# Ledger of designs, part 70: designed miniproteins, single chains

Each design is a single chain, and the fold is of that chain. pLDDT is the mean over its residues in the fold that is shown.

## One batch from the design tools (miniprotein)

Design m2434
Fold by ESMFold2-Fast:
Structure m2434 (fold): chain A 68 residues (1-68)
Amino acid sequence: SIADLLMEFYQAVAAGDLETAKRHLEEAVRLATRRTLSPSDRAALEDALGWLEREDPEFAARLRALWE
C-alpha cells in the first residue's frame, strides 16, 4: 500500500539512506498513478514529496511530473 511505502520512506530518511528513501517514494508515486487515492493518502504523499524537494529537487520534480 501507499501507507506501507511511505512508512519505509520515512524509516530510510531516519537512517540517512536517501537512495533507499527515493526508491520507496518512487514506488509510492507509481502506485498512485495506477489508482484513485484517498484524501489521506494524497496528503501523505504530498508531504513526502515536499520533504524530498528540499533534499533532491530534481528527483522530486520528476516524481511530481509522473504523478500529475
Scores: mean pLDDT 84

Design m2435
Fold by ESMFold2-Fast:
Structure m2435 (fold): chain A 55 residues (1-55)
Amino acid sequence: SEVERLAAEARELLEEKRDELSDETYANMLAAIDRAEREGDLVTLRAAIRELREL
């Protein structure tokens, strides 16, 4: 599904950018991605991807 695909992309970017993030920010973003995937929130997933790409 689109939700699963975007969530996977967001998690991959989060791991790629791990060194740019504090442990707290990493944990918060991971939790937000997990929640957005459960809720089917495509807007939040796309926003997370854009934010992570801009790091």
Scores: mean pLDDT 88

Design m2436
Fold by ESMFold2-Fast:
Structure m2436 (fold): chain A 104 residues (1-104)
Amino acid sequence: MQADIEAVARRSLATNSPEVIRLYIEAVRAALEGDWETALEKLLEMARLLNQDTEEVREAIREGVATVRAELEAARAEGRIEEVRAQVEAFIAEMERALAEAEK
């Protein structure tokens, strides 16, 4: 993930907000399946919930999504997509664990 998106994820996990964590999980899953419109929508919704819905943050999220998309397309062209998928799925599992703990 792009550093800006990683920073948002770290804040989400630190706050133990179930809604924010859920939106991030949904965004990452959408990106993994190539649904970049849904990924962008979920990340922008996270920015709204965190009271970070400024034009600067929206633009940073759009740039981050575009960068991650380019990196995944490069990984696919290089035959590394299975390794990237496994790493992303492991990260999603960690986020799902954090969501379960936040709901307790």
Scores: mean pLDDT 72

Design m2437
Fold by ESMFold2-Fast:
Structure m2437 (fold): chain A 64 residues (1-64)
Amino acid sequence: SVMDASLELSEIMSTLSPDQRYAASDAYLGYITGRISLEEARERLERVAGKEVADRLAEALEKI
């Protein structure tokens, strides 16, 4: 759900730098608003924060 994805995003963000937090927020909002695909969101976040963080967010977004 959007609520579960939002909670996971908040937890992920607590471990990230300001620039990485911006990228995570942009990827999340881009996907839920239909601006980008799940794959694009994952790829963009992986480039900035790494595969583990990107996979965690992608898993949460798939359940929306």
Scores: mean pLDDT 78

Design m2438
Fold by ESMFold2-Fast:
Structure m2438 (fold): chain A 106 residues (1-106)
Amino acid sequence: PLSRLEELKKEAEKILADPNATDYQKAEAYIRLAMYYLAKGELDKAVENLEKAFELLKTIKDPQKRKILELDIVSVVNVFLPALGLTKPLTSLEEVKEALDKYFKK
């Protein structure tokens, strides 16, 4: 049987391959793909997928959907803090973005 993690990856890839997928669905798919790569220790790919989710977040006009995505991103990053070299929980999307920019823009 496929692991739950591999199932999350396949579901995310299916959404990203769908030309009719909404920006919200694509952002959720990128967050799930980032979670997959964090669990695999592939930090560069995880950061790339989180940055794609951030880009889509600014296209979402519904403030409630935007808040849900922000909470999902913060939650995923907090679960994998040690893998990202972080020592304390993050509380906002802004803190997540600053931490990822510091990792990505050496």
Scores: mean pLDDT 79

Design m2439
Fold by ESMFold2-Fast:
Structure m2439 (fold): chain A 63 residues (1-63)
Amino acid sequence: SDVDYNAFISQQAKKVFDAPSEEERQKLLDEIKKKHGEEVVEQVKTAVKVMENGKKLVAEQKA
């Protein structure tokens, strides 16, 4: 279902967003592409960009 798919994409995107380095982010994206295909990795990359833009607009505490 769409709910299941959206939850999956959000979960993967959050994992990529929370990655401690660009190297780790790239590794996670490569793994997603291998297991789920380019369409899924594109959706995850888009969701990560949305989260990064949101973080810039909200001056959150580091913790």
Scores: mean pLDDT 76

Design m2440
Fold by ESMFold2-Fast:
Structure m2440 (fold): chain A 86 residues (1-86)
Amino acid sequence: SLTLTFEPAVEENGKLVATFRAVSSGTPIESVQLSVEQDGKTYNLPAVESSALEATLTVTFDGSAKVTGMALSAGQLAVAEQEVLK
């Protein structure tokens, strides 16, 4: 019921932008969160509460990174990852 996707990463003003989408087929999304991993360091963004059937989050960073997206709906936690190369 919960589908997670990353859009193709884009470069803006010399930085990389990752876009994460969570879509639910009936139960509202309770929260979404992104984390960014670079050079063995992990940066967790604050979780964003939702009551909608879809949520979109963006994060901007310098250089290559692994971005992890998480969404919670109906007590189900789903996770997706995108490797972004500069």
Scores: mean pLDDT 83

Design m2441
Fold by ESMFold2-Fast:
Structure m2441 (fold): chain A 105 residues (1-105)
Amino acid sequence: MAQKLLDQLSDPDPAVRKAAAKTLLSSPDEEVRKQAAELAAKNPDPEVLELALITAAVRGNEEAARILAKNPKVSDEALGRAAVAAKMTGQEKAAEAILEELEKR
């Protein structure tokens, strides 16, 4: 059940938090991906935010990528890296969503 992984986004171990973010944003369940994106967007750890954004981007999760890209704690450099990663993996819609949020800054 995804609840254990969602709880691990707040784990005191940074490695556990990053592993949970990557696993959740790679989930085949759309509701799990959306919930994970919303929780990751509220996470104070910029490495968790960047990893979640890149995972959503390369998996073509346009909605999750847009939710994460709206977080002002994600740096412009992290948005640029995620957009490049999405484009390199053929996820043009996810790349467009990230670039639209970057252009609003």
Scores: mean pLDDT 75

Design m2442
Fold by ESMFold2-Fast:
Parts: sequence; C-alpha cells; structure tokens
Structure m2442 (fold): chain A 61 residues (1-61)
Amino acid sequence: SAAELEAEIRARLAALPGLSEAEAARTLQDIDDLIARLPPERQSAARRLVLEEASAALEAR
C-alpha cells in the first residue's frame, strides 16, 4: 500500500545520518525506487521530504 511505501521511505531516511557516503548513496537510490512505486499524487510530497531530510543528514556528517 502507499502507507507501507511511505513508512519504508521514512525508515530509510531516518537511517541516513548513521551511514557512510556509499551506503547513503545506495539508500537514496532505494528511496527513489520506492517513490516511483507511489501514486503520482503522492510522489511530489515524498520527493520534498527526501530533499529536506537528506540535506539535514548530510550536514550531520
């Protein structure tokens, strides 16, 4: 379901601060694949969340 995909995206994003650069790159790729599986109307909000959270995680490195 869309809710399950969104929960997986959030869980993957929450892991970003603890990952190496290579692991973070793979995780962001996985997140992008999960977003592509969401309904089109939900994809924009998910991509915005990723931009906000990934930027914060990169600053925490």
Scores: mean pLDDT 79

Design m2443
Fold by ESMFold2-Fast:
Structure m2443 (fold): chain A 99 residues (1-99)
Amino acid sequence: MKKAKIETEFETDGSGEDLVKQFEEFGKKIREALKKYDEVEVTLTIKRNGAELKIKYKISGYKDGLANIEITSVEGKDGYEELAKQLQAAAEAERARRA
């Protein structure tokens, strides 16, 4: 299998217009990668006033015409620790339901 890694970082304290543009560009990059690769590993970092949330997830190309998304890790820093813990628990519960 061919694998790709895509990483991006957003600052949310700025203008919404700049954030939307970054999000659209990131989405286009993921879509292009899914045409060439069987698996895309995405790292998304969201920053706000020194707080940081990092989410890693895998997108499998296609399975019966649908993309499969699996969250692999969630990390929180400087105010996002509780949110990260809740998201990680939710991701583990989803994996357990699929097992």
Scores: mean pLDDT 69

Design m2444
Fold by ESMFold2-Fast:
Structure m2444 (fold): chain A 81 residues (1-81)
Amino acid sequence: SPLEKAIKLVEEALEALRNGDYDTAIQKLEEALTLLKNSGDTSPEVQQAIKNLEAALDALRQGNTVAAEMGVREALELLKS
C-alpha cells in the first residue's frame, strides 16, 4: 500500500539522518511526501504526518538536523497509529 511504502521511506530517511547522510534523507522524505499526498488519505493522522514531514524537510534544508529528526519521528508515530 502507499502507506506501507511511505512508512518504509520515512524509516530509511531517519536512518540516513542519524548517519549524517542528509542528501539521502531529503530524497527519501520527498518520495514519502509524494506517496502520502497522492494517496488521497484524508485521515487526521496522515494529514498531520504530511505537515510534520514537510516541516522536517524544511528544517533539513536550513541545517536544523535536531528539528528534522523530531519531525520525522513524530510523523512515523502518526503513520503507524
Scores: mean pLDDT 87

Design m2445
Fold by ESMFold2-Fast:
Formats: structure tokens, sequence, C-alpha cells
Structure m2445 (fold): chain A 60 residues (1-60)
């Protein structure tokens, strides 16, 4: 789980650095991967993708 999330975060950061809508795309991409893998806590699954990305960012 932690390794998958770190890999997704690193990839999202790379995409975000490209500019434009990259930051929003990166957030959605990261959240999508976490949810699709079924490795997110139940509390995060109750949030929208944008809310989940914000919660993850605030947790760090």
Amino acid sequence: FERLLKLATSLAEGVASMGGDGERFAAGFLVGIARASGLTPPELESFSPEETARAIAEAE
C-alpha cells in the first residue's frame, strides 16, 4: 500500500510539474489509483476524489 501510494505520488508530482491542468490531473490520477486498488481506508472512500486528495495532502 505505502509503496504504491509513494509511486503514485511521485508520478503525480512529475505530471504536475508539466504545468497547465497537470496539478488537477495529478491529484485525480493519484486518488483514482488508490481507490481502484482497494487499499484506501473506508473513511477516504466516502469522500469525492478532490476531497480525498486534499485529505491525503493534509495528512502529510
Scores: mean pLDDT 57

Design m2446
Fold by ESMFold2-Fast:
Structure m2446 (fold): chain A 84 residues (1-84)
Amino acid sequence: MKKIELDVSGKGATEVYNAAKEAAEKGYEEITITVNGASANETVEGAKKAIEELGLKVTLKPSESMTEEQAKELLKKLEEANKK
């Protein structure tokens, strides 16, 4: 499987989804997204849409600006999206 890491810090949910869609069009099946605390909710929303609409495997990596607790909460939201 082809894997890619995307930095979408500071981008909105639509921009995160579009970056994931471009990766999928290039044949990537797994993406890792670096999450910035300031745009964390938008990153999760875009990642969730990419999982549901594009069938991608998405991993979230917390940036240094995030607390451990914030990182765990984001991962939980992503896991809930994958269970549907």
Scores: mean pLDDT 72

Design m2447
Fold by ESMFold2-Fast:
Structure m2447 (fold): chain A 93 residues (1-93)
Amino acid sequence: LVERIEELKRRVEEGMLNKDAQLLRESAEEAYRLGVEADAKGLDETGALLYQAATRAYLWSESLEAGDFETAREWAKRSVEAMERAKRLVEEA
């Protein structure tokens, strides 16, 4: 799970650098899938954080498509924050 969260963060960072709304939507879908897997393993707090990351990445992609770079930057920071917190919880488990 930790390795997949790290790979997800790399993909989100790539989407941010390239302003790739499609890559960010795909990353949101992957974050949601990881959240479901975390919940299935009883890692409820990790799952909740991954769902938050998914929602924020999706809102980031929508803001990029709308040309709202200020809102996109805010959602980007919060999405990465949620992923980092999720990773730490798995490492502490």
Scores: mean pLDDT 79

Design m2448
Fold by ESMFold2-Fast:
Structure m2448 (fold): chain A 63 residues (1-63)
Amino acid sequence: SRSEQLKREAQLEIDRIYAKTYYALTGEPFDENASESELRQLREELLKKYGKEEVQELIRKLG
């Protein structure tokens, strides 16, 4: 549906911000144009290592 498409597009934009957040936290670049599955794995790894609260603050600063 249109609603599902908009949610997917919004999530992809958030996942691209996670790539920028990875660089801010590690000093290592991550391809913000990487596949949806790679960006999802990155998001899950960052949340596990640094915690949701700290990651969300950086996303707000970078997005």
Scores: mean pLDDT 73

Design m2449
Fold by ESMFold2-Fast:
Structure m2449 (fold): chain A 77 residues (1-77)
Amino acid sequence: EEEKILKEIEEEIEKLQKKYGWSDEEKELLLEIAKQALSGNINLELLEKLTELREKRHGDTSYREEALKINEELVKK
């Protein structure tokens, strides 16, 4: 069920937002990307914007370690 999967993703994103101190904009972009991924059609521009926001917050490549850990938590939960 799409709605059930989306709610589980929303819960994980909220946990990650609290853990890593994401902005609401970062959370909303990631959630939108997740919704599009479930439909099989991802807007790559949203992925670019999410990356830009993370780079601005970290100021360097440290966002890459955070991004890898986030990806692992989302796919391995």
Scores: mean pLDDT 70

Design m2450
Fold by ESMFold2-Fast:
Structure m2450 (fold): chain A 61 residues (1-61)
Amino acid sequence: TASTPEFDPARIEQALVTGLRTLADILDKDADEILAGIHSREELADAVHRLSEDALAGKKA
Protein backbone atom coordinates (compact mmCIF):
# COMPACT_ATOMS: atom_id res chain seq x y z
CA THR A 1 0.00 0.00 0.00
CA ALA A 2 1.39 3.37 -1.09
CA SER A 3 0.29 6.62 0.55
CA THR A 4 0.53 9.95 -1.23
CA PRO A 5 3.21 12.25 0.27
CA GLU A 6 0.73 15.15 0.19
CA PHE A 7 -2.52 15.81 2.06
CA ASP A 8 -5.47 13.71 0.83
CA PRO A 9 -8.91 14.45 2.37
CA ALA A 10 -10.29 11.02 1.40
CA ARG A 11 -7.40 9.25 3.13
CA ILE A 12 -7.82 11.45 6.22
CA GLU A 13 -11.56 10.66 6.34
CA GLN A 14 -10.87 6.91 6.02
CA ALA A 15 -8.31 7.09 8.86
CA LEU A 16 -10.78 9.01 11.06
CA VAL A 17 -13.51 6.39 10.44
CA THR A 18 -11.07 3.60 11.34
CA GLY A 19 -9.98 5.49 14.47
CA LEU A 20 -13.59 6.13 15.49
CA ARG A 21 -14.44 2.42 15.13
CA THR A 22 -11.41 1.46 17.24
CA LEU A 23 -12.24 4.02 19.96
CA ALA A 24 -15.93 3.02 19.98
CA ASP A 25 -14.89 -0.62 20.46
CA ILE A 26 -12.64 0.38 23.40
CA LEU A 27 -15.56 2.32 24.95
CA ASP A 28 -18.14 -0.42 24.13
CA LYS A 29 -20.12 1.99 21.95
CA ASP A 30 -21.85 1.49 18.59
CA ALA A 31 -19.63 3.10 15.95
CA ASP A 32 -22.36 2.81 13.29
CA GLU A 33 -24.80 4.81 15.45
CA ILE A 34 -22.17 7.51 16.06
CA LEU A 35 -21.35 7.68 12.32
CA ALA A 36 -25.07 7.97 11.46
CA GLY A 37 -25.17 11.27 13.41
CA ILE A 38 -22.13 12.74 11.62
CA HIS A 39 -22.87 15.04 8.67
CA SER A 40 -19.42 16.56 7.93
CA ARG A 41 -15.70 15.77 8.09
CA GLU A 42 -15.32 18.36 10.86
CA GLU A 43 -17.98 16.57 12.95
CA LEU A 44 -16.19 13.26 12.25
CA ALA A 45 -12.88 14.70 13.50
CA ASP A 46 -14.62 16.18 16.58
CA ALA A 47 -16.28 12.82 17.35
CA VAL A 48 -12.91 11.03 17.13
CA HIS A 49 -11.34 13.65 19.42
CA ARG A 50 -14.13 13.32 22.01
CA LEU A 51 -14.02 9.49 21.93
CA SER A 52 -10.22 9.65 22.27
CA GLU A 53 -10.58 11.82 25.40
CA ASP A 54 -13.19 9.41 26.83
CA ALA A 55 -10.96 6.40 26.10
CA LEU A 56 -7.95 8.02 27.78
CA ALA A 57 -10.05 9.01 30.82
CA GLY A 58 -11.75 5.60 31.16
CA LYS A 59 -8.92 3.19 30.31
CA LYS A 60 -6.07 2.73 32.76
CA ALA A 61 -2.81 2.25 30.88
Scores: mean pLDDT 73

Design m2451
Fold by ESMFold2-Fast:
Structure m2451 (fold): chain A 66 residues (1-66)
Amino acid sequence: ESWVRRRQEGDYEVVEVNVTLLAKRFGVSEEQAEAAVTTSYTASGFTLESVRREGDRKVLTFRKPA
């Protein structure tokens, strides 16, 4: 299962990151994964739009004009 999903919504590039899965995949804490992902996408011009928990999964959604 992929820890990242990318799509286009109108004039926006949208990225959804499953930070729980990312943390497991790379052997880091969920907090470390969230911090690293937020720093990287923000530096790339994305804005954090939402943080949600879906069961045992924490998902961050980022948007950028495309």
Scores: mean pLDDT 82

Design m2452
Fold by ESMFold2-Fast:
Structure m2452 (fold): chain A 68 residues (1-68)
Amino acid sequence: MLDDARKKSTDASNQAVNDGDSYDDVLHKSLQAAKSVYPPRNSEENSQVWDIAVSSADQAYNDYLRKL
């Protein structure tokens, strides 16, 4: 489900940011997490998974920087 992909992606993003990973690594881990729950079968689903990963990575990274 998309909700499960968002949750998994968000959890992975927050973990990667807390581990001190670069933005590219955070994004990659977020994408892998989303794909593990919702593997895309077409271009539309691929775009949805990518948007989830980018949103999760951006949110986690920005939240981390704003609290610093």
Scores: mean pLDDT 81

Design m2453
Fold by ESMFold2-Fast:
Parts: structure tokens; C-alpha cells; sequence
Structure m2453 (fold): chain A 61 residues (1-61)
């Protein structure tokens, strides 16, 4: 349906944005000399925000 297509497109845009953000955090963490544990903590925060954004897309559709 058109609604299913719109939801899928919105989810794809959120996914693309968060993949770019995750890559930037990995690159910045490497530049800052972060430990594996510190990098994981930053990525876990981004993953939690990603899940909230996806849930918001699902709630709007």
C-alpha cells in the first residue's frame, strides 16, 4: 500500500542517517584514541536513538 511504501521510505532515510552518524563516531573515536569500551558506549547511545527514531516513524504511520 502507499502507507506501507511511505513508512518503508521513512525508515530507510532514518537508517541512512544513522549509518553515516555511526561511521562518523567510529572515525572520531579512532582520531581521539577511544578504547573499545568507550567506542561501544557511544555506539550504544546512537543505537538507542536510532531505535527511538524508527519507533517514531512506525507510530506516525
Amino acid sequence: SAADAARAAAREEVTKRFLIRAKNVVDQGDAEGLSTAQLKARLDEIAAEYRREVAAVDAAH
Scores: mean pLDDT 86

Design m2454
Fold by ESMFold2-Fast:
Order: structure tokens, then sequence, then C-alpha cells
Structure m2454 (fold): chain A 100 residues (1-100)
């Protein structure tokens, strides 16, 4: 249902925010970066199933990408960080295409 997709999308956004707080304290380790990638993949999948959610999904992914870009110096794995940012850029482009 639409409500289940909304609840799942909100849950993923809150998880991403929780990881941002964790990263502020402990740095952007590989586990946090991989979890950002998994969250981003799930957000995109939900928006593709229901394009009415694409504006919210886009806003969440943009916030996640901007956080990673602004905190690059906190990464212990800059290659993985750049890979996750590139994945976010690709997902953002796909969602923007859905809204065009």
Amino acid sequence: SLQEKINRLIGLALRAIGLMFDAEQNGLDADILREFGRIADEILAIAKEDPSLAPFALAVLQRMRDFLRNNRSKSRDPELLDEVIARLDAHIAELEALLA
C-alpha cells in the first residue's frame, strides 16, 4: 500500500539521519558508508515502485550526498566514500528523470 511505502521511506530517512549522528562521533567508517549505500538503494526502489514518492526520495538522497561531500575528511576509506557518492549521484539523476 502507499502508506506502507511512506512508512518504509520515513524509516529509511530516519536511519540515514541516525548514521549521520554516528559518523559525527565516530567518523565515516566502511560499515557506515556501506549502510548509506544500502539505504540509498532501498529509497530508489520505493520511489520507482511509486513515483509520487520521488520528490521526498530525491530530497533524502540529496541530503545524504551533501552530508558525505561535506564530511569527506572524516572518512577512513575515501575510495569507498567516493563510490557511495557516485551511486547517490546516479540515483538522484534517475529520480530527477522520473520528475521531468
Scores: mean pLDDT 89

Design m2455
Fold by ESMFold2-Fast:
Structure m2455 (fold): chain A 68 residues (1-68)
Amino acid sequence: SEKKKLAEEGGKLFAKKAEEYAKAQGIDAEVTAELVDENTVKLTVTVNGKTYEFLYSAEAAIKFLKSL
């Protein structure tokens, strides 16, 4: 669906921007985003050998994409 594509692209773009921002601040972090379902995006952050997972709404990812 179009919503699924927008959410996936928004999540991936957010992850890329977050990783770029961290590197600009001297933080070595890896950030990835994965669409869990049509309504949920999972963000995975690995920093200092520790991995953290966060769940966000697909709507939030789409709003981020449209705000750029």
Scores: mean pLDDT 82

Design m2456
Fold by ESMFold2-Fast:
Structure m2456 (fold): chain A 81 residues (1-81)
Amino acid sequence: SAMDQAMAIASQLFNQYQNANGTINENQFMQIINQLRAQGYPLDQQRARAIFQQYDVNGDGTLNRVQFMAAIRRLLQQAGI
C-alpha cells in the first residue's frame, strides 16, 4: 500500500538522519518531511511541526524511532494516505 511504502521510506530516512542515541531533533525531522514531500507525499509543513511538538511528550526537543514512526503515520493519514 502507499502507506506501507511511505513508512518504509520514512524508516530509512530516520536511519540516515538519526543521532547516535537513536533520536532526531525538529530540524532533522523537517529535513525528512521535505524529502518525503520531494517524493510526492503531500505533507503539510505547519502540521508536521505541530505533530513533532505533540509527540515530544518529554519536551526534550527530540523524537525516538517509536515516536517518529507514529508522527509520520499521523501526518500520512491527515494527507489522505
Scores: mean pLDDT 90

Design m2457
Fold by ESMFold2-Fast:
Structure m2457 (fold): chain A 87 residues (1-87)
Amino acid sequence: DAELEEIEKRLRKRGQEVLERMRPLAEEARETGDLALMEEVFRLLERELEELARYFEKINPEYAEMAREALRRGRAAAEKRFAELRA
């Protein structure tokens, strides 16, 4: 339980840091309609999820696989959305 509690604390802190970092970029992208900035926001989220997957690989391989699947689905959704915006 002590180990699980430590993991939860680290995940919450990282999640909050990512959200705070991404928020102003996402808002600017929405305000300007800058497709390149939207792609940059997604790229930063991908990087954070990849780091999380590497972290989970040492602790729980199932969570690592879930994080990678989320990345794959997120990438496909983003590519579709960006293609729509380019049209």
Scores: mean pLDDT 70

Design m2458
Fold by ESMFold2-Fast:
Structure m2458 (fold): chain A 84 residues (1-84)
Amino acid sequence: SKEEILEEIRKLLEEVEKKVEELAPLLSELDYDILLALIAMARGIVKILERQGKLDEEVLEEMKKIAENIKKDAEEAVEEEKKK
C-alpha cells in the first residue's frame, strides 16, 4: 500500500539521519551541513511524490539507493577528515 511504502521510506531516511548524527563529531561542519541538506532534499522529493500519487515500489527502490549513497558519503567524509 502507499502507506506501507511511505512508512518504509520514512524509516530509511530516519536511519540515514541517525547515522549522520552518530558520525557528526567526526565530520567537518560543512560536510555535516551538506549531508543534512541532502536528507532534507530527499524528504522534500518524497513529499512531492506523495502529493502526485507516485509513491510505488520503484520510488522505494530509488530512495533505498539515495539512503545508501548518503550513508556512504558520510563514511567517506569521515575517512577524508581523518587524513587531514
Scores: mean pLDDT 85

Design m2459
Fold by ESMFold2-Fast:
Structure m2459 (fold): chain A 78 residues (1-78)
Amino acid sequence: SIEDVAREVSRLAREAMAEARKLGLSNEDIDKIMKIVGEGARKAVELASKGNLDEARRVLDETREKVKQIIEEAKKKK
């Protein structure tokens, strides 16, 4: 449902920010993560509102992977 997609978006944003704070990421890396989360959230909600739940799920999965890559790259700099 659209409500499920919205909850997943909120959870993804909260988890990303919690991990970034826990790792002490730079403001630059945090901004990059939040930009990706925001863009992915916007696209997923738009797709879900049009009934494209499968594509909304794929966009959320791609967004999670992009966030994970940024976090792993930030860890390598430490």
Scores: mean pLDDT 81

Design m2460
Fold by ESMFold2-Fast:
Structure m2460 (fold): chain A 85 residues (1-85)
Amino acid sequence: MLAEYKEEAGRKLARAALEDAKKKGDVSKRVEDGKEIITATFYTPRGEKLEVTAETEEELIEKIVEAIEKENKELAEKAEKRKKE
């Protein structure tokens, strides 16, 4: 049950983070070779600054979700390794 709702929550969170970044001026749009490129800056759960670039807002949201999930997995694995030391 909770697992089904986590995917929806993840996308909503990523969209909210993108809107917050727009309000703070952490989103820039540039035209390169006739294509619009969007760059957004957000902070990971560790407070690490990460920049994501995509051609569409949909791709940007997917990349934000992937980056957060990857960071969370790496943090969990490092915590387990420290426990075993």
Scores: mean pLDDT 69

Design m2461
Fold by ESMFold2-Fast:
Structure m2461 (fold): chain A 64 residues (1-64)
Amino acid sequence: MKHSEEELREIATQLGLLVSRGELEKFRALMRKHGISPEELRAAGESVLPPEILDQAVALVESL
């Protein structure tokens, strides 16, 4: 799906929060809803997420 940079940052923030809380089922549901690629998540997440949370989120997307 096509998203603006603003929308991608908001989605990345939500995904990072879910990862930090261990809410993997909600993470999967949000990923399926938005169709975010690992590359899109990494690019958007660099400005809004701590590196360790971003790396965990990207790894989870890649494992789906």
Scores: mean pLDDT 77

Design m2462
Fold by ESMFold2-Fast:
Structure m2462 (fold): chain A 68 residues (1-68)
Amino acid sequence: MEAERKERRRELIMESASYGVKAIGAASLAVSSDRDPSLREEGERARAELARYNDRSLALQREAEALA
């Protein structure tokens, strides 16, 4: 029970971190698209993905905190 809860919390934290890394990549592409009009469409897709990855990361982090 305590051991299972602690292990589940660790799993959620690691998954949240994974989405955080994906968000950093999307943010980098979005910034690059601001300077290059040829990347405009890719930048718009990256911004949508950035928001999605951030939302997922925060949701997983909150779920992990609820198990603390």
Scores: mean pLDDT 81

Design m2463
Fold by ESMFold2-Fast:
Structure m2463 (fold): chain A 52 residues (1-52)
Amino acid sequence: VQLSPELEKEFQRKEVEAGILSIKAALAASDEESEHLFQQADEKEQEANNLK
């Protein structure tokens, strides 16, 4: 079953957001900030996958 155009767009947006958060995490100055951003990235990736 194909996603609706709106859901597919949301899926792509969440994947992009997860990627940006992962890059921010890698560049973070502190371990605490890095871990927090990686957690947010993982949550966005899970939300994207849940749309399928």
Scores: mean pLDDT 77

Design m2464
Fold by ESMFold2-Fast:
Structure m2464 (fold): chain A 74 residues (1-74)
Amino acid sequence: SPIEEALKAFEEDYQQLIEEYYKKGNIELTIKGLENGIGQLEKLKEVAPEEYHPKIDEKIEEIKKKLEELKKKL
């Protein structure tokens, strides 16, 4: 499924962003990347069939949780 492939790509991008945070320690850049990731998932949700919406929402919530953790460290 193209939607499932897109979700895997977002998961890989998220993991790369967190890895980059551990390498460079740039919290501000990581926050911006996470916010961009949420925007991309919201765009995916607009084109995805309704059955994928819960899965996309779950990914958005996971990223939002990480975003809140990082914002507390600013």
Scores: mean pLDDT 82

Design m2465
Fold by ESMFold2-Fast:
Structure m2465 (fold): chain A 67 residues (1-67)
Amino acid sequence: GLSEEERKKLEEEAEKLGREAARAAAQGDYTSAADYLRKVAEVYRKMGDEEKAERVERSAERVLSLA
C-alpha cells in the first residue's frame, strides 16, 4: 500500500492538475481542461480511490462536451 507521505504527494499532484484544468476551462480550452482532469483520475487510481477517479472522469466528459 501507499505510505501517508506518498498519498499526500499524490493528493497534492491531483490538486495541482485540478487547478490546471480550471485555468484551461476559464480560458475556453475545454480539450486541455478534460485532459488535465483525466490525469487527475489517473492519480486517484494510483491512490486506489476508484470512486474519486470515476467522479473526475465524469467531470472530464462533461467539460469535453463543451468543446
Scores: mean pLDDT 86

Design m2466
Fold by ESMFold2-Fast:
Structure m2466 (fold): chain A 60 residues (1-60)
Amino acid sequence: SEEKKKKMREAVIESAGVTVKGLGEGIRLRAQDEEEARRAFERYSKKSNEIYKKALEEVK
């Protein structure tokens, strides 16, 4: 349905935003501590994925 399409589009945009923010923070932290950078990437990756998966589950 049209409503489901809009919900997925919004989730993709929000997910992408979280990913971009995570990349920036990860790069900043990597200059100081590589392990800390990995944790930051993992944290943002999880967040981004959850936004997308939640939307996908709701439109099924």
Scores: mean pLDDT 74

Design m2467
Fold by ESMFold2-Fast:
Structure m2467 (fold): chain A 73 residues (1-73)
Amino acid sequence: MREAVDKAIQALASNPDLAREVEKKVNQLLDQGDVEAAAQTIVDAVEKDLSEEEKRKVYEAVLAEAKEVLAAR
């Protein structure tokens, strides 16, 4: 699980322009309360760098994190 999330983080870190766009979109979706769309936006951004199994694991991990962030607001 950790390895899939680390791969996603590294993929975003290797493309700062994409990371900025993803962060902006994720924050906008979280402000709208759309935590599932926020998680999917991150997965879609790193889709080419991950296998189908890794995409699913990243989606589940990001969805859990996004729910915590939304609940803290």
Scores: mean pLDDT 74

Design m2468
Fold by ESMFold2-Fast:
Structure m2468 (fold): chain A 107 residues (1-107)
Amino acid sequence: MEELKEKVRKIALLIQQQIQDVYDEFKKRGIDLNKELSEEELEEILEEIEKRIIKVLAEVFGVKEEEVRELLEEAKKKYDNGAEAWLAVIAKLLGVSVETVREMLRE
């Protein structure tokens, strides 16, 4: 359990780092994230975040980016919340329940 908790924690930190890196890159491009974004700007930011998280998970789990993308699309059909969809993908890749991943992230 401790080994799995450490892996989940490291994955969560890697995802947070990817999200922060995307936000920093868009700020450098002159996009003010503290003001209302156009639908096009929001879509571009979300697509870049999704792409980077897919790549990180594929590398961490030794699977193809296409497999992670397919898992995310299936998760999006079951969960309206993007964070819950990502937890479902991570849980599937780890072979555990979504609730197990949530409990591990709480500690």
Scores: mean pLDDT 78

Design m2469
Fold by ESMFold2-Fast:
Structure m2469 (fold): chain A 78 residues (1-78)
Amino acid sequence: MLDEDYDIVVETVNRLFKERGLDIDVSKMSEEELRRLVERLLQELDADESTRQAAAAARTKFEYLALILGLLLRERAS
C-alpha cells in the first residue's frame, strides 16, 4: 500500500468519527485497539454476516481501517 492510500483512509475515518461527535485519531491506535473498535462498530451498526466474516478474517491495521471506513460509510447511506 502507498503511504497516500493509508493517509486518505485515516483522514476519512477520522473525519467520519468527528461527524459522529468523536475526536479519534485512528493512526495512533494499535492493531488490537483497531480490532476492538471494529467489534464495537459491528455491534452498534448491526452489521451483516458478510461484514462480520470479513472482520474475523482481518489481520492487518489496513484491513481493520478499511472495515471501519466501510461500516461508517454504510451508516451515512442508510
Scores: mean pLDDT 77

Design m2470
Fold by ESMFold2-Fast:
Structure m2470 (fold): chain A 76 residues (1-76)
Amino acid sequence: DIREVMKKNEDKILEAYKKSLETMTKEQIEKFINDLKERIERLKAALAQHPELKERYQDEIDFLNKLIEIAKEILK
């Protein structure tokens, strides 16, 4: 199950993104945050149309929010 594998490896994926973000310029990190915010808004719109997929879409939104928080912390 790809979904379960993704959840299990979430921390490793987040660590890899953090290392990548540490090599980026401030402008690149700000663009990354804005791109993720747009993705979250699309997922929220999809969730409103398909409440039966709430758990799946919420997990994706939560993951993207974790990436945004990591990126914001690096910008400090």
Scores: mean pLDDT 81

